# Designs tried in a protein design run: designed miniproteins, single chains, continued (5). Part 7

Each design is a single chain, and the fold is of that chain. pLDDT is the mean over its residues in the fold that is shown.

## One batch from the design tools (miniprotein)

Design m16225
Fold by ESMFold2-Fast:
Structure m16225 (fold): chain A 55 residues (1-55)
Amino acid sequence: SRRDAMDRAIEALHAAGLLSEEERDRLLAMSTEERQAALVALRVVSPEDAARFGL
């Protein structure tokens, strides 16, 4: 599912050192919509890609 894919992406970003443990835990606790906004703000996904893929 989209949420499962986002969970894996968040874990991968944490493993790469791009997210702190606290940021990871916060993102995993967020709603799907809040996560989308946060990931765009962190520049993990472009606003254009988020809109195009319905994220």
Scores: mean pLDDT 69

Design m16226
Fold by ESMFold2-Fast:
Structure m16226 (fold): chain A 111 residues (1-111)
Amino acid sequence: GGPQVTQSPSSLSVQEGGSARITNRASGASPITISWYRVAPGKAAELMIYDGSTYAPDSVKGRFTGSAPSGTDAYLQMNSLKPEDTAVYYAQARSPDGEAFGQGTQVTVSP
């Protein structure tokens, strides 16, 4: 079997300049690597954090941080949020046995 993923919360709303954290818990495989994606309305999926801590786009570098302190618990910390960060955010767990996505977190950032 492949990894199993539980992502929380399902939704959050924050004011511009605020901070939020999304949690992922993974099980059912070892080793596991966690990456974070976002999908804004009408946009393609965008990779934000690769393999727990590597930043993909410059637009979130210094504002978004990934961490995976236990290997199974992973966090996306989002700071200095902007209205353009409004999207559904997904954790992806990858292992030699397969991959799984979390159910998604709707993030809404108000100006």
Scores: mean pLDDT 80

Design m16227
Fold by ESMFold2-Fast:
Structure m16227 (fold): chain A 80 residues (1-80)
Amino acid sequence: MDPEEFDIEVEIALLEIRLAILKKHGDLTPEAKKYVEKAEEYLRQAREHLAAGDFDTARELVKKAKEYLDKAIEIEEKNK
């Protein structure tokens, strides 16, 4: 496996695990839930581009997914 491909795949897997934990154990606000849904959509697109060998686009989509996940976490922390 290309080192860049492997790094992107690992990052996607880690973000998917974080999203699964939030969805299973989090009592998310409607706003945070919308950001989680956006993060999931970007990760889905990132996997498609990674499979197609478009590493630049996959990396950009992973960054977007992380941004939305971080926003969901920030909203939850501010509402406690």
Scores: mean pLDDT 81

Design m16228
Fold by ESMFold2-Fast:
Order: structure tokens, then C-alpha cells, then sequence
Structure m16228 (fold): chain A 77 residues (1-77)
């Protein structure tokens, strides 16, 4: 049986990772407003991954990643 909750968590994790890489590239280019936007979007996807994860340890890890990226996004504004 396919666990659709874990599939949705995995999809959000992949999207978060891609957006975080895009944000990092914009930060490196000095485009801080764009970097902030993509860090915020990556954080939202980590929060979605946490909501779909059934493992408490994974949920806490994803929420911590979301909080770190949200903090970074605010620091770049």
C-alpha cells in the first residue's frame, strides 16, 4: 500500500529543497529581496512536509528547518 501522507511529505520536502537552493543563489548574487521570498516559500513547504509526516522526529526536524529559513528571510529584508 502506498502511504499518500508520506508521499505528500516527500513532495513538499523536494520542493522546499529546490526553493532553498534558488534562494541561496539569489543571496549569493546580492538579490536579497528575491532570496527572502524563496526562503519564505521553502519554509512553507517544510511546514507542509511536517503536517503530512507521521513520524514525530521528522515533524520536529521539518518545523525547525522552516523556522530557520523564516528567520533567515526576515534577516535579509
Amino acid sequence: MIDWAEVEAALHLMQAAVLEKIANRYEKEGKLDEASKYYEEAAQHYRRAAQHSTNPADRERYLKLAEELEKKAKELK
Scores: mean pLDDT 84

Design m16229
Fold by ESMFold2-Fast:
Structure m16229 (fold): chain A 70 residues (1-70)
Amino acid sequence: MKYVVMVLDDGKVMVFDTDTGERRLMSQRELAEFLGTSTATVNRAIRRSKPGVSTFTIGGNEVTIVKPVR
């Protein structure tokens, strides 16, 4: 599946399901459970993302991570 994840200033994430158009506010741990992966994998992907847009494969899902540009 394909998801867009926006990283918020408080460390939470807004997740967009590209199939349904649904959006959910969740913690990085809840995102890991949602994607069927570990919290460490999600934290590493977010940490390694540059400001702007980065795409990763996480738990067999295409995840586009959006971080604020400074």
Scores: mean pLDDT 78

Design m16230
Fold by ESMFold2-Fast:
Structure m16230 (fold): chain A 71 residues (1-71)
Amino acid sequence: KIKARFRSRKPVKIVPVAVEGSEKMDDSLAVDGPPAAPTEEWSEVEVDVPDQKVRLVAEDEGGTVGALNER
């Protein structure tokens, strides 16, 4: 599992992406993020990911809006 913190003023979907392949993981592993944060509040989410190197990205209805757990 990967834990991430993010802040969004819109509902977002958290999607795991394979780091080594630069490919998007199975969309079935995506989770809905917390409701939009109205202020400077940070939300935490845990995502179940395969036993491999991945990163988390935040997507809204318009596409990718942020990257999580990047080096």
Scores: mean pLDDT 57

Design m16231
Fold by ESMFold2-Fast:
Structure m16231 (fold): chain A 70 residues (1-70)
Amino acid sequence: SKGKELAEKAIELAERAGVYATMGRIDEAQRLLEEAEKYLDEAIKMGDTEGAKQAREVLERAREILEKAR
């Protein structure tokens, strides 16, 4: 479904954000997190639950890495 595709994109972007945060690329990581949040919100609106739950978890880990890297 489209909701599932959006959730998968959110996961991909959140994973990349975590990597950039680990590298100290704070601005890049923030942009990727913002994009991931947008895709997650769209996935939720489309009725995706399982993918959205996974995306939320990955996104939260990426946020924690980013905050620690600041």
Scores: mean pLDDT 84

Design m16232
Fold by ESMFold2-Fast:
Structure m16232 (fold): chain A 85 residues (1-85)
Amino acid sequence: AREEAERLARFAEGALALLPEEEKKVLEILPEEKREEAREELEEIREHLRRAAEAARRGDLEEAREHLEEAREEARELGEIIEEA
């Protein structure tokens, strides 16, 4: 049980650590008119990953999974913005 919480926390924390470099790459490939939409989705992904890490560190696996799923859904929306650009 605690091992799963630690694993979820490490995953969310690792994703958060990679997010600034991914944000730079995404914004560089997008036309200016799409960058604002991408920034909003990136902020939502960041917030959900942060909340997932915090929930996992508290041992709240249900809340951690819910936030990871929300981050995944926002990442899907970001992918659609990139594909439409």
Scores: mean pLDDT 83

Design m16234
Fold by ESMFold2-Fast:
Structure m16234 (fold): chain A 74 residues (1-74)
Amino acid sequence: GILYLRQKKYEEAIKELEEELKKDPNNVVAWVHLGLAYFEMEKYEEAIEYFEKALSLADSPVAKKLLEEAKKKL
């Protein structure tokens, strides 16, 4: 079904983002996108971890807003 196709698409995106982060662990955008993928999968605790990682590297208003939204879901 559509949920299975979405799950596979997020799994592939996560794998690509993890490979990018192996090459550049300071890529704030990749950390934010990883958090967004987990957020869309309703894995809010994991999403929070990745948004906090992005914020540890740079003052990102987007990551801060997404972190607060993920915390509201818990």
Scores: mean pLDDT 81

Design m16235
Fold by ESMFold2-Fast:
Structure m16235 (fold): chain A 65 residues (1-65)
Amino acid sequence: MSGEEEARKVGELGREGAEAVLAGDLEKAQEILKELERLAKEHPSPDARGAALAGVGEIRKLLKE
């Protein structure tokens, strides 16, 4: 799979995490945040790691209610 396609999937996961925070599903949001932090460190695609890091930042901002 291309780096662009992997980045798109990771971006969608980040969006799902943000929506979980807004819905009050903090357990789901925390699980997604952990997966995004893992992807930011371990994913072989630089584009996917960048998307994961962006998702982590967004979810953390929303959690600072």
Scores: mean pLDDT 81

Design m16236
Fold by ESMFold2-Fast:
Structure m16236 (fold): chain A 63 residues (1-63)
Amino acid sequence: LAGKVAVATRDVPGAGDVVLGLRRGERVLILSESSHGLLVAQSLATGRVGLVGADDVEVVGDA
């Protein structure tokens, strides 16, 4: 999944500097897979990096 672009399927509340807050339809670049179904991603709207649930995003293409 690294190097793929995904779109948030729902609004996700952020948690500090660890969990990346997203709005439904927001695009992220997947940087790597973490653990327990978590992805390290960068928001393309804000440039912030954080963890997102793999179930909260849908992969739409290459970066």
Scores: mean pLDDT 77

Design m16237
Fold by ESMFold2-Fast:
Structure m16237 (fold): chain A 66 residues (1-66)
Amino acid sequence: AGQAAADARGERTRRVVAEAIKLIKEMYEKGMSREEILKKVTEFLREAGFENPEAAAEALVDYVLG
């Protein structure tokens, strides 16, 4: 059942990552600095229950923005 897979941490992580990527793009389009984007994404990931929100945010921002 696909619904059982949705309860896995990995599936939830993938959904949160996709949402974080959208936020990074939106904030970048608004002219926010890389540092401000990093702080906002870190808080978003922390509230979403990531174990290493700072590391995850840095990796995502680097991936999206270079």
Scores: mean pLDDT 76

Design m16238
Fold by ESMFold2-Fast:
Structure m16238 (fold): chain A 73 residues (1-73)
Amino acid sequence: AEEWQPAANEEEARKWAERLVKDGYISEEEKEDVIKALLAGASPRQVRLVAKDEGIKLSSVVKVIENRKANPV
């Protein structure tokens, strides 16, 4: 789905991270950090928004999760 969809397990998080790499939002080196963030409750949409700033880092994805908790959809 294109809306908020947290990963239910590691396999789903890995598949989402692979799609984000394929679509050019993140690099292969960032994939593991993105998997961790997706498992922690970030959505693929939120990761895409952060990735637009280039150089996505685990700290940046953690901030996305924090923003989601402060501002529910």
Scores: mean pLDDT 64

Design m16239
Fold by ESMFold2-Fast:
Structure m16239 (fold): chain A 64 residues (1-64)
Amino acid sequence: MSIEELEEEIERLERRVEELRERVAALSERLSPDDPELQAARRELLETEVELGLLLIQRGVLRL
């Protein structure tokens, strides 16, 4: 993967994290903490944040 492709993927994931944070916030206002829909949204946010973190580490290594 090129550095340019990696930067594009990072920007895409950063935007997705923002969208997912807004979704979790909206759902948490309407649903209980134990609601499966809210739990699923939180899990998707966590998984996306982990993926973003891994790409940020990879970018750091490639720029050595």
Scores: mean pLDDT 82

Design m16240
Fold by ESMFold2-Fast:
Structure m16240 (fold): chain A 106 residues (1-106)
Amino acid sequence: MQRYIDRASGYVRQGDYDSARRYAREALRIGGPDNPDALFVLAEALRGMGRDDEAVRTADRALRSRMRQDPNDWMFYDRVSSIYDSVGRHDRSQRYRDRSQQIRQS
């Protein structure tokens, strides 16, 4: 599973969002539909493809899954907030950046 997530992230960096989406989906098939890291990379790929509504819904799923595992993962809040910001959801992005900062300061 982790190798598929790593490949998907590599494809996002290269701008090959179709390949990123395929590898992220394979990671979800193997590791389960709620894997937050795989969902996060899928959301990045969908955003790169201009599928903004799907990217937001997928980022929401990634966040909910991570919060169930570790509600204090401030780095994950920062990563998800960047997706919200990139699709124009600035208020939501700021909310999760604020939460990230609060966790880091506690």
Scores: mean pLDDT 85

Design m16241
Fold by ESMFold2-Fast:
Structure m16241 (fold): chain A 86 residues (1-86)
Amino acid sequence: KAQELIKKGEEALKAGDYETARKYFEEALKLDPNDARAAFNLGVAYRELGDVEEARRYFTKSARLLLEQGQEDELLELFAEHERRV
């Protein structure tokens, strides 16, 4: 389930296991390509791995999905969570 994969990815990010986090978020996004949170978290994992181009791609995808869905509050929440983790 996508939500379970996202939780495991978040745990891996907290542990500094960015390769494992990337894999979990990629699988979550395969299950739900329109999951803005999975796309955002995948961007975080790529940034921590030093892959700036892929990070930018997924952050852009996440922002676009949230704006199209009218979920501006969710976008702000994701930004707050990102600042706390980095």
Scores: mean pLDDT 77

Design m16242
Fold by ESMFold2-Fast:
Structure m16242 (fold): chain A 113 residues (1-113)
Amino acid sequence: SATVTESGGGTYPEGGSVTLTGKVSTDISKYTVEWWRQRPGQPPELLGSISGDGKTVSVDPRYAGRLTLSLDAAANTATANLSNLKREDTGTYYARLMTDPPVFGAGTDLTVV
């Protein structure tokens, strides 16, 4: 089975930026990658998606201009760059690989102070 491993979380200042990565165990170029966030007491929220060829990118309008998605197929890595960090960006971030069935990683925690 394919696996997804996220990294790049930690504690960051308001107004800063963070790079989150999702590394997959299979050929990422064949699949869409979704980026999700979950906050305590709230349902999971879809932030955006990127196709395996890197050409089709969708970002939630609330994050447009702050969230940039990219993909390195040779490295089997999807990247989410979040700039101009707000305290509301605090949460656990997940990459989801759209295999059948889809696969989430364990997540990476972001705290904005």
Scores: mean pLDDT 88

Design m16243
Fold by ESMFold2-Fast:
Structure m16243 (fold): chain A 81 residues (1-81)
Amino acid sequence: LEELLEKLREEGFKAGLEAGDDEKKAKELLEKLIKKGEEELKNYVSFGEPEAVPLGPLELLEKVKEVVKKGFEEGLKKYKE
């Protein structure tokens, strides 16, 4: 799980840098990355024996969204600095 979240954060950061000052591109890239993260999480939960995970599926989905958004915001900030 932590490895997946770190990967998603890094991808978010790169997407934010790529979007830069283009708000439309930023929104499209963020939405695509969140959707990708949700798909990867679904596969992880199916294989990762869900009962061994301390968080439920909804809480894990929220973490994916938070990590992607945080990475994306850091990327956007870095571009504008």
Scores: mean pLDDT 69

Design m16244
Fold by ESMFold2-Fast:
Structure m16244 (fold): chain A 58 residues (1-58)
Amino acid sequence: KKGLEELLKAVEAKDVEKALEILEKIKPLLSEEDLKKIAQALNDGKYEEAKAIIKSLL
């Protein structure tokens, strides 16, 4: 939960580098499907989509 909150803050700041670092650290806490969706949204610059996915996991 704490890692997801930190990830959400990084995405809100549009800090993709920090968001990807946090995502790597919390990788064991996420399903493979959720990890793929968040990573893809971030790489595509779809921050609102990434935020929606992260919020659904909180």
Scores: mean pLDDT 80

Design m16245
Fold by ESMFold2-Fast:
Structure m16245 (fold): chain A 60 residues (1-60)
Amino acid sequence: EEFRKLAAEGYELLRKLAKNPKVDMKKVNELATRLSEAIRNKDVEGLKEVIEELKKMLEE
């Protein structure tokens, strides 16, 4: 299921960001909330948007 794969990727990215003390934890927490909301609503497009933002934060 694509949805399940995206959800797992989002959680993995959140775990990586949480280990970096230099990231903006307020933004990480907001994205974590948005991830949970997208998962609850089965919003695949919302999940993709959150994952894209998480990837950008991790690569910066």
Scores: mean pLDDT 79

Design m16246
Fold by ESMFold2-Fast:
Structure m16246 (fold): chain A 67 residues (1-67)
Amino acid sequence: SLAEKLDSLDPRLMQAAGIMELLREQGKSEEEIREYLRETMGMDEEEIEEAKKLIPEVNELIEEIRK
């Protein structure tokens, strides 16, 4: 189910992936987004890389929910 797929994803990484998309829509560069996650959210490089990998999956699930 959709809920099971969402539950398998780390909530912190999901939040970071959502923020990455929001900042990208605002015209922020990858460097600015990474800086924001490190400074504002206290994420390390490993967490940022994992969140980045989840962006396509998060977008797919959001589209499924919005239907």
Scores: mean pLDDT 73

Design m16248
Fold by ESMFold2-Fast:
Structure m16248 (fold): chain A 52 residues (1-52)
Amino acid sequence: MVDPSKLATDSIKLTQQSLGLPVTGVVDPQLREQLLALDPSFSILAGLVSTT
């Protein structure tokens, strides 16, 4: 059985891996700032590559 906390951690790790950050599974200010700075382009690109 997969725990919700494990799913959340896995999502964080995948995001860190996609951004080229250390895969720790912890949301640090650095990760948050990277996501905030990248969000518009990342969301658009993710939508485009998924559609393609």
Scores: mean pLDDT 65

Design m16249
Fold by ESMFold2-Fast:
Structure m16249 (fold): chain A 61 residues (1-61)
Amino acid sequence: MNLSEEELEREIEASLLIMKGQVYLLAGDYEGALEAYLKAAEILGDKELAEEARREIEERM
């Protein structure tokens, strides 16, 4: 493990967005959840996370 401070900050931001998305899902705010997860995926460069979020959340909208 050799995370720079900038990499750590990005991972923290993405993790907070994922948690925010989970809270929105529990509240039934699927649009807010999708936006939070897509933002986290963008920060992480994780295309699979973005695709998974769209697939799971859009089906509930």
Scores: mean pLDDT 79

Design m16250
Fold by ESMFold2-Fast:
Structure m16250 (fold): chain A 64 residues (1-64)
Amino acid sequence: AKEYYEKGKELYAEGNYEEAIEYYDKAIELDPNFAEAYRNKGIALLKQGNYKEALEYFKKAVEL
């Protein structure tokens, strides 16, 4: 889980938001309680202008 999360953060820092989301999704698949992965997926979605989906992931992060 953490390895995919760290790769997602690297991709996000490079501006590769779509690929960052893919790696955050892989982290969530391995650890569904990984609050940081949900939060960072929300942030990446926000950067893409996907505000509604971003809000859903922020809500998931705070429920964990």
Scores: mean pLDDT 84

Design m16251
Fold by ESMFold2-Fast:
Structure m16251 (fold): chain A 77 residues (1-77)
Amino acid sequence: SSAARDARLAEAVRHYNEGKKAFEAGDYEKAAEHYEKALALAPGSAEIWENLAKAYEKLGDLEKAAEYRAKAAALRA
């Protein structure tokens, strides 16, 4: 079970790092895709929800940005 958890977390970290690289490059669609893949594996990460919200804000989807910021805030409460 720990090996499966470690593999899942490693995959989430890989997607998160690819998302950050895409965001820094200005590819907000690719950043959102990678952040969503990371969250499918690690939904408890407030930081990834915050970065997904920022990506959607850059894409002009303010409703999704607000929703994902609310998810991050709830996890930090």
Scores: mean pLDDT 88

Design m16252
Fold by ESMFold2-Fast:
Structure m16252 (fold): chain A 61 residues (1-61)
Amino acid sequence: NEGQKILNEIEEKIKELLAEMLGIEDPEKVNVREAIASLTPEQAKELLERIEKEIEEILKK
């Protein structure tokens, strides 16, 4: 299922970006909902822009 693979790759990228931005060593331990809620408006904008670029790169493959 190609769609599921793409969604899983996007989810992994979101966790990696949140871990990097919040200083969490293990991306697998990131609670995405809680992490997003803790972001500043500037961090949230940066996350959105980075995710949009990652999605574009994944879909281009």
Scores: mean pLDDT 78

Design m16253
Fold by ESMFold2-Fast:
Structure m16253 (fold): chain A 67 residues (1-67)
Amino acid sequence: SAAVARASAEASLAALPTIAALRAAGADEVSIEFALLAARVEADLAEAAGNTELAAALRAGVDAVAA
């Protein structure tokens, strides 16, 4: 549902600081890449559900962690 897509994307956005902290702490790059891929999928689902601003925020957040 659109509500589930929004909630999942919001949860992924909230998790980005933790992913960034794990990467900074030396977590395995493959694990970080999978976490960021999951967040990108949630952004695509949010956009498909009409939550375009949330999708854009999540994509920007993922790009910032990936840099």
Scores: mean pLDDT 85

Design m16254
Fold by ESMFold2-Fast:
Parts: sequence; C-alpha cells; structure tokens
Structure m16254 (fold): chain A 84 residues (1-84)
Amino acid sequence: SMAEEKAEKAVELAEPGVEAAILRAQRDGRLSPSQVPEARKRAYEAMRDAALEAAKEQSVLSAAAFGTKAAIEEIRRMAEEARA
C-alpha cells in the first residue's frame, strides 16, 4: 500500500521525462511514428515496475529516477531491435 502510493507519485514525476525521451527518439529517427504506441506501452511498463520496486526501500524522488532510467533503457532497446 505505502510502496504503491510512493510508486504512483514517482511515476507522475517520471512521466514528463519519459514522454520527452520518446519524442526525442522519434525526432532522431530512432523510432518510426508507427512504433511510438508500442514504445510508450513498453516504456511505461518498465517505468512502473522499476518505480514500484524502488519505492519499497527508496524515496519517491529516487523511485522516479529509477523509473525514468528503466523507461529510457527500454526505449533504446526497442530502437535497437527496429534496426536489426
């Protein structure tokens, strides 16, 4: 419960950075427009999972940082998969 509440706040803090990362990847040609919905879904799943795990022992701000990092890494993995 407390970890879930912290994770929700962490996700809210991380969300603008994740959306900015998706937009940058699209502008850089690393993601095509057709890949953006899938990238958003996978990035948000990674963000939520990492934020919830971090929220068990970390502050809201730290959980947000872990969530943001996980989402950005997932966006990079998708961009790499698309090139193969």
Scores: mean pLDDT 86

Design m16255
Fold by ESMFold2-Fast:
Structure m16255 (fold): chain A 56 residues (1-56)
Amino acid sequence: SMAELRARNKAEYEYLKKVTDEEAKEVMNEAEAKGLSVSRQIAAVLRYIGDGERNL
């Protein structure tokens, strides 16, 4: 449903901001070491955490 899609998008955005605020320094240092841009770093953080849980 469109309402559910909008709610998910808002929750995902808030989650990304929260992760960035709490672990931004650590993840940015690692991302930059791997040659990732700051813009991609935010997506990589969420994807990395999600992928880690799926693999485990």
Scores: mean pLDDT 58

Design m16256
Fold by ESMFold2-Fast:
Structure m16256 (fold): chain A 83 residues (1-83)
Amino acid sequence: SEEERKKMLEKIEKLAKEYMEKEKLDELKAFLLANLEVLAEKDGALEDARRLAEELYELVEKNEKAKEEVLKSIKELKEELEK
């Protein structure tokens, strides 16, 4: 649901910021990809996963500590969800 998506986004956003501050970028990448992949596997959740991927990409893109690989991986997953 939209409310469940928002709650999950808030949790992911908080954890993503924490990982970035601690420079745990490999953990951040794995965490983001795992969450988006799980959402994408559920029938009817593809649109929510796509929107979440967009919001996460924007969050990570604005953080100077994010590595290029993290941004690239999220962008690639977002493009796959767009198919």
Scores: mean pLDDT 67

Design m16257
Fold by ESMFold2-Fast:
Structure m16257 (fold): chain A 69 residues (1-69)
Amino acid sequence: SEEEKIERIKKEYDQRLAEHAGDLEAQIRILSEAIKELKKYNTPQAKDFIEELKKRIEELVAALRAAAA
């Protein structure tokens, strides 16, 4: 089902984020890839997850700006 596919994507990207803990730039790229993949499903669950990932990207971008200052 589409729900099972979305859950597999979530687990895959959660693992990739853990492998790149502390690498903010890599985590932003990984989250952006997850959003691109999730957009293919066009379901409410996928849209909700995309919004959560966008929020996390904003937090990581803010952390990068703070580190650059």
Scores: mean pLDDT 83

Design m16258
Fold by ESMFold2-Fast:
Structure m16258 (fold): chain A 56 residues (1-56)
Amino acid sequence: SASEKRKKILELIGRTLREIGDILQDYLEGRLSEEEAEKQLAAITEQTKAQFDAIE
């Protein structure tokens, strides 16, 4: 249903934002280099896009 699909989209957005926040925090605290952070952000972006495309 449209309502079910909407909920899945919002849950995916929420999870993705938390993951991005964690990567950025690790970068700002010196646990990740700029290149490592960019690589992880690119991977999260690709994964999230694929999961959005899979939502029915």
Scores: mean pLDDT 85

Design m16259
Fold by ESMFold2-Fast:
Order: structure tokens, then sequence, then C-alpha cells
Structure m16259 (fold): chain A 70 residues (1-70)
């Protein structure tokens, strides 16, 4: 799904921004990724692909927290 591919790209960019300490920008990209995941789910994207991108989003959030605590 093009929506899930875009969501994955946004999640990876959010991880990069979080590692740079740019947490507000990272959070905005994660919110946009979540919206794209929701839209892909409405359009009947494969559940396995949705779950994979949702897991990446969760990991990106945890990475941001870990960097902020360092």
Amino acid sequence: SALLEEAERLVREAERLAREGRFEEAHKLMQKADELIAEAKKQGAPEEEIKRVEELLERAHRTGVEVALR
C-alpha cells in the first residue's frame, strides 16, 4: 500500500529527528503516520502490513523516549 509505504518513511524520518533532539517535529511526523495507517486500514490494506508499520511506529516512540532520557 502506498499509504503504508509513506507512513513507514515518515516513521523512519521521525526516528532520525528524535535522535537529533527534534522531538516536536518527530511527534508531528508520527501523528501523520498514524493517520495514514488509519486510512490504509479503511481501504482494506493487508493486516500483516498494517501491523508491521504500527510496530515500527511504536519502536520510533520508544527510541525518542530513550534518547530523551540520555
Scores: mean pLDDT 83

Design m16260
Fold by ESMFold2-Fast:
Structure m16260 (fold): chain A 67 residues (1-67)
Amino acid sequence: LSVEEALALFARYDTDGSGYLTREELMALAKDLGLDPEVFFERADRDGDGRIDFTEFLATLQEVSRE
């Protein structure tokens, strides 16, 4: 998955343009990618506020794609 693909996917699920994904949006996205949604959310929600910005999302994708 390229950075451009990750950005397009993030924007698709960020339907209100807030620049953040909620837990539900992130888990749905992870399922669409064939990833474990619970593990993906745990890795992405680094500050525990339940909102994931693009930087956290991209870092998590890169981490998971190494496995």
Scores: mean pLDDT 75

Design m16261
Fold by ESMFold2-Fast:
Structure m16261 (fold): chain A 61 residues (1-61)
Amino acid sequence: MDDDLDEVSRAVREAGELVRQGRWEEALEHLRESAEKSNPTTSEMLEKARRLVERHAEERE
């Protein structure tokens, strides 16, 4: 099993909890911080997740 996938899943899950609490900015920052600490492949996956969260925040408006 790939440890990188576990890191992505954990970061996305934690960001999802923040989103449920209405803490969109904290969710986006959490994904950004996780991406900065990760290798390039994991960072790319986390950046895609961050863009999805950002898009959902925009659609709420």
Scores: mean pLDDT 74

Design m16262
Fold by ESMFold2-Fast:
Structure m16262 (fold): chain A 68 residues (1-68)
Amino acid sequence: NLEEVIKAVEKALRSIPGVTDEQIKAAVDALKESKGNAAEAIRRLKELGFSTREILVASQAIMEALRE
């Protein structure tokens, strides 16, 4: 559920060189505020300055955690 989504996104973003611990914490907070709403979570990550590639990786992790 939400915890699985958070862990999946955190792991995926942490695997990308150049993503800071502060950005990961901000992303986790955005995911919690989104309450499992993938579109809202992705929108917040975009506003936090994540690249298109990073957003794609995060969205795939969200979809996998929610559906698989």
Scores: mean pLDDT 77

